# Designs tried in a protein design run: designed miniproteins, single chains, continued (2). Part 37

Each design is a single chain, and the fold is of that chain. pLDDT is the mean over its residues in the fold that is shown.

## One batch from the design tools (miniprotein)

Design m5265
Fold by ESMFold2-Fast:
Structure m5265 (fold): chain A 95 residues (1-95)
Amino acid sequence: EEVEKEAREWLIRILKKMKEENPVSKELFDKLIKMVEEGASFDEISAFINEEVKRQEELIKKGENKEEALTRLFDLGVISLALAVERVVQERLEK
């Protein structure tokens, strides 16, 4: 099996678990799962996460849905950590 395939399958599993436990970020997780399943690069996924972080920060600054925006920002942080760990594992196993 290709290391990248196993890594992507692991990430999808984690994202699906997080989606079930956090309904506020359901749409965010759904989009990320779809991107990973469709073979989006980790750079494309990272770019999407960075854009969503900026979007949530703007909502917080405007005082709109602040609690939900903070929850999504936390979830984006956890996803970013999972991606960083996954990238390191993939690079080490490809050697």
Scores: mean pLDDT 76

Design m5266
Fold by ESMFold2-Fast:
Structure m5266 (fold): chain A 90 residues (1-90)
Amino acid sequence: MDEEIEKEAEEKMKKLVDLSSLSEDMIEEGLLVYKAILYYKRGKLEEARKIIEELIKKVEEKSGKKFDREEAIKKLLEEIEKILEEEEKK
């Protein structure tokens, strides 16, 4: 399952952006975002939350700032929901 999500996230990212033009950090963050979207779309909210927590942790490490993780998770889940709603309109 994790391997299938990983592969689907890579394929989605390749279709939307040229991976050769991105830094390794941007590729890693992009893959986490797409993985979270795919888990959410499949109804696996706990797995989606886990991936979002990992993304927040990486942002905290990069910026040296601490976030309210529960609030940040909630906001990112709301953004994922909006992205999925826009996809349905298309």
Scores: mean pLDDT 69

Design m5267
Fold by ESMFold2-Fast:
Structure m5267 (fold): chain A 104 residues (1-104)
Amino acid sequence: MEEEKKKEEDLKYMEKIIPKDLLDYFVNDKEKDLTARAQKLLDQGNIDEAKKVLQEKDENLKLVEELKKDPKSTAKEFDLKVSLEILKKRIDEVAKKQEEEKKE
């Protein structure tokens, strides 16, 4: 609950370091996705997997709160974690495509 002008400046700073679409996903959509996934796992009786998803949700919420409180210091750590996750997904996609192309 900072002054609107300061909040807007902090948001612009975050957008320079973290792409807005990725920031919007982590702030809004990832929490909803993880909540839905955890609920589905609990309904299936898969408690251990649900606990892992809930832990990831809590870690994401904490990171988002830290980013909102101090965008400038937290943004670099957030960007590194996001970049590592994107790189991991990209490597998996490339590996799948290469396997399909190298099959007879």
Scores: mean pLDDT 65

Design m5268
Fold by ESMFold2-Fast:
Structure m5268 (fold): chain A 110 residues (1-110)
Amino acid sequence: IESFKKSVDKLIEEMKKLGADDDVIKIVKKLADLTIKKIKKKIKKSKKLKPEEKKKEESKIVAEQTALLLRMIGLNIELELAKKGLPQAEKDYKTMVEDFKKEIEELEKE
């Protein structure tokens, strides 16, 4: 979790340097914070599991962390390309931001 948080913070700083809007930065940070909260809850629940089930849950947590980091990297790539005037990258960037907003709504309803 600690290394995951540092990776998230680094990607957010890169996004700021690329000139992302404050609203987009807030969305990405909020999704990351909610994902971390969800992972912490899963870790707490996994302490009650048998060793074999606990190991499987740990693998799922690592996969979820990796998936979010890859999506944030992809968002930064699309933002950089959009800044260079690529129309498809601008469309893809906006779509990724909307997907993040929808995930935040679902996580907040829990």
Scores: mean pLDDT 79

Design m5269
Fold by ESMFold2-Fast:
Structure m5269 (fold): chain A 117 residues (1-117)
Amino acid sequence: SLSELSDEALALGTQLANMIADEMSSEERAQLDELVEKHRESTDAIEKAQLSAGYGGHIARALLRTKITQENSELRRKALQVFELTLELNRTTNDAKKEELLNEISALMSEILSLLA
């Protein structure tokens, strides 16, 4: 379901945020915490999907500022893909397409986690 995919994407995003916490400002971390709280409080599967995508987009932007991503073309490419997919998810009104995009975002975030391990 879209809700289950949203939960999975947020969990992966949270793992990434923990790995790059030192690369983010306190304000950026507060914004991520706010997205997690809004996701928890939401009962709308579409809103949850948009919040999870938004979280992924913030992480992708943070990664793109890191030296590691600047020196690793594969990591940079995957971070850029996550960012582009989050923009596409926010533009689509098709629930099946949102599910496809969340699956792609989750797969890319898992790959990024592996590259940072």
Scores: mean pLDDT 87

Design m5270
Fold by ESMFold2-Fast:
Structure m5270 (fold): chain A 82 residues (1-82)
Amino acid sequence: MRVETFEFESSVERVRAVVEVRDGRIVRVLSLEVEVLDPSAEPELTAAQVERVIRHRADLLAAGVPEAEANAAAEALRRALE
């Protein structure tokens, strides 16, 4: 098993997750930090929904999906969860 840091940034939030990875998949989230980049914006997603978006992006990257496509899919999931 290995521990990795994943970062996700939108126009309103920067998220950093420290995760435990096995066979290219996230098996556990060890820590989750959310930084608000736009102080006029209210949080649109719960911590659990943000974690789900990070996990989805990481799973796509582990499956060999290009970073640009993985980012686009994660953003689409984020919008669907709002």
Scores: mean pLDDT 65

Design m5271
Fold by ESMFold2-Fast:
Structure m5271 (fold): chain A 94 residues (1-94)
Amino acid sequence: SKEEVIQKQIESLENFKKFLETTDLSAEEIISLTRIVLGGIVEELSKVDPELAKKVQEIVDETLAKMEGASAEEARKIAIETVEKIIELLKEKL
C-alpha cells in the first residue's frame, strides 16, 4: 500500500539520521550519501505519490545547494535537519 511505502521511507530516513549521528564522515561523504539516500527516497515515493515525491525533491535540491562549500560539521547538521523535515512531511501523509 501507499502507507507501507511511506512507512518504509520513514524507517530508512531514521536509520540514515542515526548513521549520520554515529559515524565520522567527511563533508564530501555526507553530501554524496545525502544525494544517494534522499534520491532513493524520492524514487520510491514517486511510484505511489508523485506530488509528495516532487515536494521531497525540492527539499533535497535546496539541501544540496546549502551543502556546497560546507564543513563536515555544517554538512552533518544540514543533512540531519533535512532528514527530520522529510520525516515530519511523510508522517503527515499517514
Scores: mean pLDDT 91

Design m5272
Fold by ESMFold2-Fast:
Structure m5272 (fold): chain A 113 residues (1-113)
Amino acid sequence: SLIEEIEKLVERAFDEIVALAKTMNRKEALEAAYRLTEKLVEEVRRILSQMSAEEIREVAKRIARLGELKKEEVRQTVADQKLEDFIIQLITMLTNGVLYVVSTQYKAKLAQE
């Protein structure tokens, strides 16, 4: 389904965020995370354009849940507190960026119904 396609894109982006935070210095990781978020938002927007308002609402719920689950996984698996906090910050930024475009597309679809 298109919902599952968006979930997979978001989960892949979370994995990339974790790798960036672990392998790059903070400034480079943050800049790379912003670029990753912009690219993800563009891909998600394209998929959302093909979806109903009901499906977009479901996407919002699933993305919010995925973000919380990934942050909890990071809290349980990352031993270094500064690295943990940084990864959670990046996951929060990515999740908020995606949820913003989902909200915008949802409002646009409601205006058409």
Scores: mean pLDDT 90

Design m5273
Fold by ESMFold2-Fast:
Structure m5273 (fold): chain A 106 residues (1-106)
Amino acid sequence: EFNLTEVLEELSKVTIKLAKIGKTELFDKFVEPYLDEGLKPYVLHYLIGVGYLLLDKPELAIQYFKEALKYNPNFAEAHYYLGLAYLELGKLELAIKEFNRAAELE
């Protein structure tokens, strides 16, 4: 079940950690395209996933990208960044599968 307060608290935690390592401007570029779409569950989970990728935490990023895809299975960007997270873990076969799915949805 979607808990907005819990998800926003996690997003806040991620943004604070990104600020401490100087990646706020880079993260803002991922947020900007979705400001008009509002605080939809798939967007929030995707942004937290991106934040964890930028924090070099691909295992956590994978969890959040998978949650985003539960809300929007056809979200090409979530498949693409899920593929990148798998690449960072050396999971080449899983990465290729996700990249192919992202390309098919575009």
Scores: mean pLDDT 86

Design m5274
Fold by ESMFold2-Fast:
Structure m5274 (fold): chain A 72 residues (1-72)
Amino acid sequence: MITSAELEVRRAEGELGRRFVEAVQRGLDAQVAGAPDAEVRDIFARPQREMEERGQRPDAEVDVTQTLRDPP
């Protein structure tokens, strides 16, 4: 619970989004290893959508981080 972190999240919201999307995209590609483009695209849209939801609520990126803990 750090107020300073909350302010930083707002500022880095844009940059964090880019990094998150790229990291997730790589993770999904490696995780689905050989999945059709249709599925990869559908799964990819989920994390991006969650990123936008987080932007609406400048709390923390814990919600998105928890999603990445799903091993195949």
Scores: mean pLDDT 55

Design m5275
Fold by ESMFold2-Fast:
Structure m5275 (fold): chain A 56 residues (1-56)
Amino acid sequence: GSVQRAVEYLLRHHDDLQRFTVQELADGAQVSVRTLEKAYKAVFGVSPKEDIKARA
């Protein structure tokens, strides 16, 4: 499903996640921001807003 597609996208781009906004990651994975947030929490245990902003 959509969550699995987002998980695969995040794992494929794990080395470059800090270079993208939450919206850009969602667009790249072809999912909604809500679906990307669920996938991100499943992979990294934290919200993309918290993780990406803390590193930006």
Scores: mean pLDDT 74

Design m5276
Fold by ESMFold2-Fast:
Structure m5276 (fold): chain A 100 residues (1-100)
Amino acid sequence: MLNVPVSLSAEQRARLQALVDRAIALVREALRQHRAQGDALAAADLEVVLRELEGWQPPQNLAEAIAFLLTLIGAGFVAPEPLAEELAEIAKELARILTK
């Protein structure tokens, strides 16, 4: 199991929370757009992503950090532009914060 501890400063935790809040807003907007277009499959995929993001807690270990990155990548594959591009930038910034 990947249980390598992740130690984050208060500033890093605040940055991660801001990124999560932004990701939630982008996924909600993507979900709204897909629902308006009648794209039930894309909407269902984004509903799963939104549930994971709304239940998010600061990562305690590397496995939790990787799971969050994969959730954002998955959202980016389904989200329309420019929302997909913004989700990709959030994923890059998250990866930078987690790199020591």
Scores: mean pLDDT 74

Design m5277
Fold by ESMFold2-Fast:
Structure m5277 (fold): chain A 70 residues (1-70)
Amino acid sequence: SGLGRGARAGAEAAAKGKSAEEAARNATQVFHDLSGPEAGGAAAAGMGAKDGKSAEESARNARLVAQDAE
């Protein structure tokens, strides 16, 4: 689905962050490059990353959002 594709792209970008803040920022940048349902998926992955307390936790949260969006 478009949501799943966007969420996966957002989660991959979030995984490159060094902290929860950077992970959320990276996912938000992907959101700006997408449209429609894919943008929604990337935004959801960014929200998951924001809930993380560390880089590892934020990446894990973003990936869980990507799995749920598939």
Scores: mean pLDDT 80

Design m5278
Fold by ESMFold2-Fast:
Structure m5278 (fold): chain A 86 residues (1-86)
Amino acid sequence: MDKELLLHIIGLILRLIGEILDEKDEELKKLLEELVELANKLLDNDSLWEKVKELLEKAIEALKLKDKEKKIKELEEVIEELKKLL
């Protein structure tokens, strides 16, 4: 697995959590677009990348939630699962 790409994804989700806490809608939109682009670039040729793609899809779905606390909790769970793949 490309550890640099995995760390980049973790960093992106951490930035998303920060922007949610700050209620910065424009920055949130830009980071969400980056996350969606990364998910779309991943190919399911390796079982580890398939798991990363699943976790990215979970993060994107979490960002659609109206509840701020639940949204952050779901994103934190995605980060913990991604860290297990390092």
Scores: mean pLDDT 76

Design m5279
Fold by ESMFold2-Fast:
Formats: structure tokens, C-alpha cells, sequence
Structure m5279 (fold): chain A 94 residues (1-94)
């Protein structure tokens, strides 16, 4: 369900706060997969592409530039988009 996916996204974002460098890339890719699935369920291709862009920016910042804080900012920006997608999806099914 979209609610289970939303909980998974939040858990992944929370895990990224304390993640060691070796785990960051794997967690970001899992976060991207969940975000994409939510956007597909909400039938919002524009927000899907924006989530992909934010995760690619976060990967560059965290892995290449070693700027974990800046990467987390991008993750939480993507979480805001995911929250709006979940609300939009629930309103259409109400």
C-alpha cells in the first residue's frame, strides 16, 4: 500500500541521518525506489523525475563531495514531495 511505502521512505530517511559512509549509497538507492513507486501510484510523472533528480544530487553530495549534511537536505526535500504525493493519492480514493 502507499501508506506502507510512505512509512518505508520515512524509515530510510531516518536511517540516512545516522548511516555510515558505506551504507549511504545503498540507502539512497532504496529511498529512490520507494519514492518512484509512490509517484507511479499517484500517477505523477513530473514529481517522479524530480525525486530522481534530488536523489542523484544527494548521491553526488554524499558520495563524491563527502557533504552528508547537504545530501540530507535533498533527501528531506524529496520527503516533502513524497508526503504531497501520498496526500494526493488518498484524496483521489476517498
Amino acid sequence: SIEELYKEAGKLAEELLTAEREEVEKLLRRFEEVGIKIAEMANDPETKERIKELVEEALRLAVEEKRKGAALYKVFEAMGLIEELVKKYKEKLA
Scores: mean pLDDT 85

Design m5280
Fold by ESMFold2-Fast:
Structure m5280 (fold): chain A 70 residues (1-70)
Amino acid sequence: TRAEVDARIARRLPAARRAGELSPAHGEADAPLLAVLDVLAEVAARAPDDREAIAVLLERLAEHGVEVER
């Protein structure tokens, strides 16, 4: 559901930010995007036919500045 996807993204972003802080020159700015992409890959693997979950995830990616083609 949307709440589950939102909670998962919120949980992953802080961890990615902390990881990036150890190596700013190697993508600290990209760490949040990598975390969101990791969540997308996990959702796609577990629920490939769940169109609602995928749509919500794409919306959350856009909120983090990632433009994704449908």
Scores: mean pLDDT 54

Design m5281
Fold by ESMFold2-Fast:
Structure m5281 (fold): chain A 59 residues (1-59)
Amino acid sequence: STVEDLLKNPRKPSSNPEANKLFEEVGVLETILSESPATPQLEALLAKKKAELEKVANS
């Protein structure tokens, strides 16, 4: 499953605490970037968190 699909259609948290933490962090960062001035650092952090979430979610 894609990270974007998970964010758009949220499901109940998994038993994996790392996936739950990353999912929440990605959601928070996406909200911040939609409402605040985007910075390269925030965009890089979001990309990193999305990659980590996708890695964990696909395992």
Scores: mean pLDDT 70

Design m5282
Fold by ESMFold2-Fast:
Structure m5282 (fold): chain A 65 residues (1-65)
Amino acid sequence: MEKQRRAEEEARRLEADFPVIAGVEVRGETLTVTLKGDGIEAVAAALRAMGIGVEVGMRVEVRWV
């Protein structure tokens, strides 16, 4: 349960830090990040999300709108 709570806090931080993120969903052991653009900002957002996944012990999926 604490893993889920931390993942949700990090998901909200991701959305606040990266306007290119359309949404972040936390389900079970997976953090899903949906991007609404491509280019360097989208790459930066995806890399940050993968780092969070490693830190909290979750699988990260990146999707594009």
Scores: mean pLDDT 79

Design m5283
Fold by ESMFold2-Fast:
Structure m5283 (fold): chain A 81 residues (1-81)
Amino acid sequence: SAEKAQFEAFIKEVEELLEELLKAAEAGDKKKVEELLKKLDKLLIENADLITKVSEDPEYREKVEELAKKIRETVKKVVEL
């Protein structure tokens, strides 16, 4: 479905952003960390309806929960650095 394809693209974009966020945090680049966190927030807000729609499918609900876990763990590591 179109929604599932859009969600797979969204997962990839979020995962790439989380990798950049970790690299920026490891480098001590506080300004880039702030910019990337704002970008992550915007991306999540812009895709909220898509996340809700795909979550109606139990298989995709599990993918949403795993993505949310990755986001929480990455943000926690970045804030604790």
Scores: mean pLDDT 86

Design m5284
Fold by ESMFold2-Fast:
Structure m5284 (fold): chain A 79 residues (1-79)
Amino acid sequence: LEKLAKEIIEKLRELYANPDTPLEEALEKSIEIAKKILENPELIKKIAEMKGLKLTDEQVEEIVKKLEEELKELEKLLE
């Protein structure tokens, strides 16, 4: 579970850190993805199922909280 949450966060950071993508565009894309997942937490369960993991509702809430924190940091960078 923690590994999956870290993988999602790391993927968002990788998009931000890509030197071939304009910083503003990378941030916008990361924010869009994060917001989409936050609007539909069930997507986290579906992604986990695709990776062969079964998540509890509590584990989904933990991932959501971590994504919310990352989203706030990304939005600050766009200001």
Scores: mean pLDDT 68

Design m5285
Fold by ESMFold2-Fast:
Order: C-alpha cells, then structure tokens, then sequence
Structure m5285 (fold): chain A 59 residues (1-59)
C-alpha cells in the first residue's frame, strides 16, 4: 500500500502528463508507431489507476 503523499502524488501526476504528451506526440507523427502508442496507453492506464486508488481527489 502506497500512501498518497504530496511528493508521490506529484510523481504520478508527472508520469501521467508525460505519458499523455508522448501519446499525443506519437499520434501526431507522420509515421505512427501503433505498438508504441499501445504501450504508452497501457502505462497511462496503470498510472491513472494508482492515482484513483490513492485517497486523493484529482484537482
């Protein structure tokens, strides 16, 4: 069980933001790597679940 400390929450939020940016960047490329996008989407889903499990309301 990971406690949702300010530092831990910021770390997860930063990971989610980075993953969303990477997904958007990959989708915007002239040659799209769909396997990479799938991997990034899966990672984002895991991070999003971790944020949801913490008793921290998204602001």
Amino acid sequence: LALGTEEYREHLEQQAKNLREEIEKEKSKAVVDYARIRELENQLGVVDLKLAVDKVVPV
Scores: mean pLDDT 72

Design m5286
Fold by ESMFold2-Fast:
Structure m5286 (fold): chain A 95 residues (1-95)
Amino acid sequence: MAEELLRKAEELARRAEARLAAFRAGVPLDDAEARELYRLAAEAYEAAAEYAELLGDPESAALGRRAAAHFRALADHPDAVAALRELLAAIEAAR
């Protein structure tokens, strides 16, 4: 059922957000933990993209797949924690 893909996306996003919230609160992350966070984000966006396709929304599906590809690239970064700090700084600067 389409609802299973939505639940998967929400669960993966919740796990990623919990780890990100801890990092923002000053709990350090190592490279392995940062890479896991990127992988969780990529899987969440893939599940959301599949759900959007099932609803007949190919534009949202394409956007979700681009986001997933971006997070997979971050998981392959030689310094995953530095990449995370740069991403968070860019998000903050855009507000």
Scores: mean pLDDT 78

Design m5287
Fold by ESMFold2-Fast:
Structure m5287 (fold): chain A 97 residues (1-97)
Amino acid sequence: GPLTPEQIERVLKALDRAYQDLKAERPEEVTDEVYEKAKKIILHFLETGEIPEEVKNPRLIAVLEGAYRELKAGLATDEQLYDFAREVIELVAEELK
């Protein structure tokens, strides 16, 4: 079943924090387009439990499935969600090059 609104909010807060940090570190690679695409992928997956059809990268799929499993188990820390968000943004940025 889908994640709770509170679980989704935790991930979105981690995503915003990771985006601000990565944008400061690599502004030419971490654009608003990268952020919007990463956010859409994360929201779709967290709300539906299904990988978006456009996501073909096995590493990105594994990261999404791992985070979902830990969130459903109640095991995800804010640090883990931040690391998850960073990796999703970095993988999306690499695909948009």
Scores: mean pLDDT 82

Design m5288
Fold by ESMFold2-Fast:
Structure m5288 (fold): chain A 92 residues (1-92)
Amino acid sequence: MELTEELLEKMREVLLEQGKSELVVEAQYHFLLGFYYAQVKKDYEKAIEHYEKALELLKKAYEAGELSEEDYKAMSKVLELAIAHVREQLAA
């Protein structure tokens, strides 16, 4: 969605000024794109690609000390469940 990209640009400016992790912002962007591809486009392969990219970015943020272990575990669990659900849709 173009709206998602526009919101990401504005969110990046605000969150970076507040000292928020760019890696976490990018992870959120890829999560939203994955959701869009799964729910709107029914492009499950692209949805999985974006969810896996979000997981990689969350791991990098955690390893850089920009994300707490609790938040990393919670967010990663949600993404892993989303990937599993989309894989079931792809296999059907």
Scores: mean pLDDT 77

Design m5289
Fold by ESMFold2-Fast:
Structure m5289 (fold): chain A 62 residues (1-62)
Amino acid sequence: HMTEEEKKLLADAINRVARGEPLTDEEREKLKSMGKEAEDGYELAVLLRTDPEKAREYLKKR
C-alpha cells in the first residue's frame, strides 16, 4: 500500500515521463523504496510512453 504522498510522487514521476523526461537513478531508487506497486506502476508508464508493443505483451502476461 502506498501513502497519499507516495501516490503523488508516483503521479509526478509519470507526468515527467509523459513529457519525455526520464527520472534520474536517484529518483528511481526512491520509487523502488516505496514498494513494488510504485516501481511496477512507473515501469509500465515508461513502457507505454516509449515502447507500447512491449507494454501490451507485459499486460497480456499479467
Scores: mean pLDDT 72

Design m5290
Fold by ESMFold2-Fast:
Structure m5290 (fold): chain A 98 residues (1-98)
Amino acid sequence: SDVDKIVEATGAPRELVEEAYRLRQDGSLPIGPLVRLGRALPEEERQKALEALYILEIVSPWAPVFAGLAGPEAWGNQDVKLGSELKEAKKRAEELGI
């Protein structure tokens, strides 16, 4: 599945990837669960989670929402260079066939 591919490629927590994938399919915008899951992660695990969310953003019409989730206020990451991460995520999504 797309979830399995993303979890294997990024090492992100499965629960977070599954919730993000569910929200993508449902077309709903209750991003609160994703923000809570991400904020509960140790700092090093947040980088893996952000990579997974960037891949989902590339393959989803939810790009502006996931970009917001990757912001410093949502994830506590002040060094997010969204343009570079999205370019890398696009390459990874293409490599995964998503």
Scores: mean pLDDT 64

Design m5291
Fold by ESMFold2-Fast:
Structure m5291 (fold): chain A 88 residues (1-88)
Amino acid sequence: STKYLRAKNILDELKKKFPNSEITYEAEYALAFYSLDQDEIEKARKNLIKYLKKKTAPVKPSPEEEDLFRKLLSLLNVPQKDIEKALK
């Protein structure tokens, strides 16, 4: 799917620019879930949980992180309302 490849490219950009970001881990989990690959879902879930356990204080995502996240989730057909809830 062209949309999946574009979403994957956005995830790669997030991983390069913001490798230790909650948004990046959430985006990886969302992409894995969209793929319906149970092994990818489990790996992404474990990475997100590991990040959340190490996180000692809330880190607010930058506007660039939020924009990339919105673009990625929109390509995966996530409704705008659900994207905005995830960013609150």
Scores: mean pLDDT 80

Design m5292
Fold by ESMFold2-Fast:
Structure m5292 (fold): chain A 84 residues (1-84)
Amino acid sequence: SADGEALGRRAVEAAEKALAIVRAAKAAGRPLTREEALEAGTNAGLAGIHIGVANLLGAEDSPEVKRARALLEETAALLGELGV
């Protein structure tokens, strides 16, 4: 559905924002600041909500939902490396 596709695109946007924050900290060899952790967490949470609603609309196999999941998995792996 058009709504499911739109939610998938919003999920990608939010996941990309979360990953960018975490990648920047990892590249700098430093822990996340409190503000960065809250912003990354908020965007990861929003991506998860958009994925969940897109899946309820039958969009779970969409390229956007799959991309958002992959971006969130990379974000989680990098956060694990940072000890968060």
Scores: mean pLDDT 85

Design m5293
Fold by ESMFold2-Fast:
Structure m5293 (fold): chain A 65 residues (1-65)
Amino acid sequence: SHMQRRAEEVARELAEQFDNVKRVEVRGDEVYVYLEEVTPTTYSAVSLAAVAASIEGVKVHVFEE
């Protein structure tokens, strides 16, 4: 589906943009991002990317692992 393809594109962009992304999982229109270390700077940057994705209809969830 169009939303699944967009979610996969968002997952790829997040993995390429942030070096501390340990893994990313895509489930339908949802993206699950797992970070090795969460700092205020990294959290803010990933949160802004998540907000941008949500405007396009992709739900992004960010976790520390």
Scores: mean pLDDT 74

Design m5294
Fold by ESMFold2-Fast:
Structure m5294 (fold): chain A 103 residues (1-103)
Amino acid sequence: SHMEALAQFQALKQEAADDIIRNINDEEKVKETLKKLRDGLESLLPHLSPEQQAEAQRLIEKIKDYLENGDKEALDEVLASLGVPAGTILKIGRELEEERRKR
């Protein structure tokens, strides 16, 4: 059912957002959360409507861009797609830059 798949899609997005916000000072935990989200979205993809498949596919691509390149802009786009408010995205970016600076 597309409705059941949509509910799972929304749950995956919310879980990922909550986990990232909780672990904003731990980039490795953020990466683990995004790998789990990517894998969950890929498994869900055939069960989504065409419009939802397009949204999920774009999100998967941005997750891959961040995981491969450490691209902060790709991470910002992922967080926006997860429904994270703009002010919280800015805070997450600052915390991750501070963590990267220490290494």
Scores: mean pLDDT 83

Design m5295
Fold by ESMFold2-Fast:
Order: sequence, then C-alpha cells, then structure tokens
Structure m5295 (fold): chain A 74 residues (1-74)
Amino acid sequence: SEDEKIWKEEVDEIVKEALTRAEQILASLPQEERDRLLRYVRITLNNLKDFPPELVKRFADELIERLKAEVEAR
C-alpha cells in the first residue's frame, strides 16, 4: 500500500540503531565471540524488514535486551 513507503524508511532507521547498540554491547566480548554474535544479530534484524515499524522496534528492543543478558552470563 501507499503506507509501505513511509514505514520502510522508519524500519531502516530502527535496524541501524539496533545494530549500533548491538556492536557496543558486544565490544566487551573476545573477537571470536563478538564476530559470531554480530553475524547472528545482523541476520535476525534483516529478517524483520517485512514487519511494520512498531513491531520492528519492539522485536529489536527485545533482541538487544536478550543480547545484554547473554553477555552478562558470560
């Protein structure tokens, strides 16, 4: 629909912000683990591109919180 053009730009911004936050969180880990987890995060966020911005933001926030918990557990 016409609205599709509007939320595509918003989704791209949300994904960029989430990726930046993930890189910051994972920067505390060893290179090997950081690269593996960053790859997984990038793939997961890319799969969210077909969702509306509201859902993408919610999923991205949840992913970031889960990532923080994973780092804290290691």
Scores: mean pLDDT 80

Design m5296
Fold by ESMFold2-Fast:
Structure m5296 (fold): chain A 71 residues (1-71)
Amino acid sequence: DNDKHQGDLIGNLTRNTLLAVGRRTGKVDEFEKKGKEVVDLSRKSLDEGLKASKEAFEEADKRIAELEKES
């Protein structure tokens, strides 16, 4: 869960930075929307990577179990 906390921290920092720039330039809504898009894309990429890794490990475990059964 540490990786999830780090992802949330980076996402919040990116969003807050874009919001600060938006407030300074008077385009808060535009930069807030852009910040949310960046955070959502980053989270989706991480989730897809984690899911692919989990599926690969589960498939490897199944193959090992099948090999042990053929002993």
Scores: mean pLDDT 66

Design m5297
Fold by ESMFold2-Fast:
Parts: C-alpha cells; sequence; structure tokens
Structure m5297 (fold): chain A 103 residues (1-103)
C-alpha cells in the first residue's frame, strides 16, 4: 500500500535524520516519504521492488534537487553523486518538493 511504502521510506530516513538535516533543507527531508510514494504511484520510479527504501529516497531526492526525471539506465551511484553535488541547492528546490508532495 502507499501508506506502508511511505512508512518504510520514512523509517530509512529517520535512521540518518540528523545527518540529512545538516545537508538538506528540513522541509525536503519531511516531504521525501510522500514524494517517493507519489513518484512510485505515477510510474516515475519503475519496478520499486528492485530498490531498498533508502535507494528510493535517494532517487526521490535526485528528482527534487535536479528537476530531472529518473532514468533507470543510469547507475544509482551516479544518482547519489549528483545528489551530493546539489546539496547546496536544496533550499531552492523546496517549491518543487511541495508540488511533488501534492500529487
Amino acid sequence: SKEGFKAAVKKALDMARDELLKRFHPEIVELLPEIAANLVEKGEIPYPHLYTPGQIAIIALYTVLTGEPYDPSVPLEKISVTVIKNEDKSAEAVPRARELAKL
């Protein structure tokens, strides 16, 4: 279910919550479980069963920070590096995060 999936993503984020809040805008961190669930429901994260909840959260964070759709042919390590390179843009991404959470 969407609620079960959202809870799993939230649990993964909560394990690293303090570190995430040092790196990203707090509103993005709070909205990530809803954003991740919405991206899965829309088919924008295909085959979600192939990923851990933490990997899904990184994909959602990539989409929020870049505004680019996730391409499954791109290795996850490259997605993770792009997220790290865009940490300083997280405040600018808050409006996009709010829209993605409303889907």
Scores: mean pLDDT 85

Design m5298
Fold by ESMFold2-Fast:
Structure m5298 (fold): chain A 76 residues (1-76)
Amino acid sequence: SLPPPPLTPEEQVALLTRLIRALKNNDQEKIDEIMAELEKRDPQLAARVREILASPDPLEQKKAFMDLLVELMKKK
């Protein structure tokens, strides 16, 4: 089978936005689903997201996610 196509910048922003919403709603099933898609299509972005989630400080996580989203949006 052919590998899935790589994520476009638009798709990266969309997935990260969905992840942030799932985190805000404490929706673990959606978080796991989105992380699985990121790992398959963009393992480097998935690794960056996992580093953010490893922080115990929710304010630092929020800032890091916003900074990442802005970075990805600049590539659109």
Scores: mean pLDDT 81

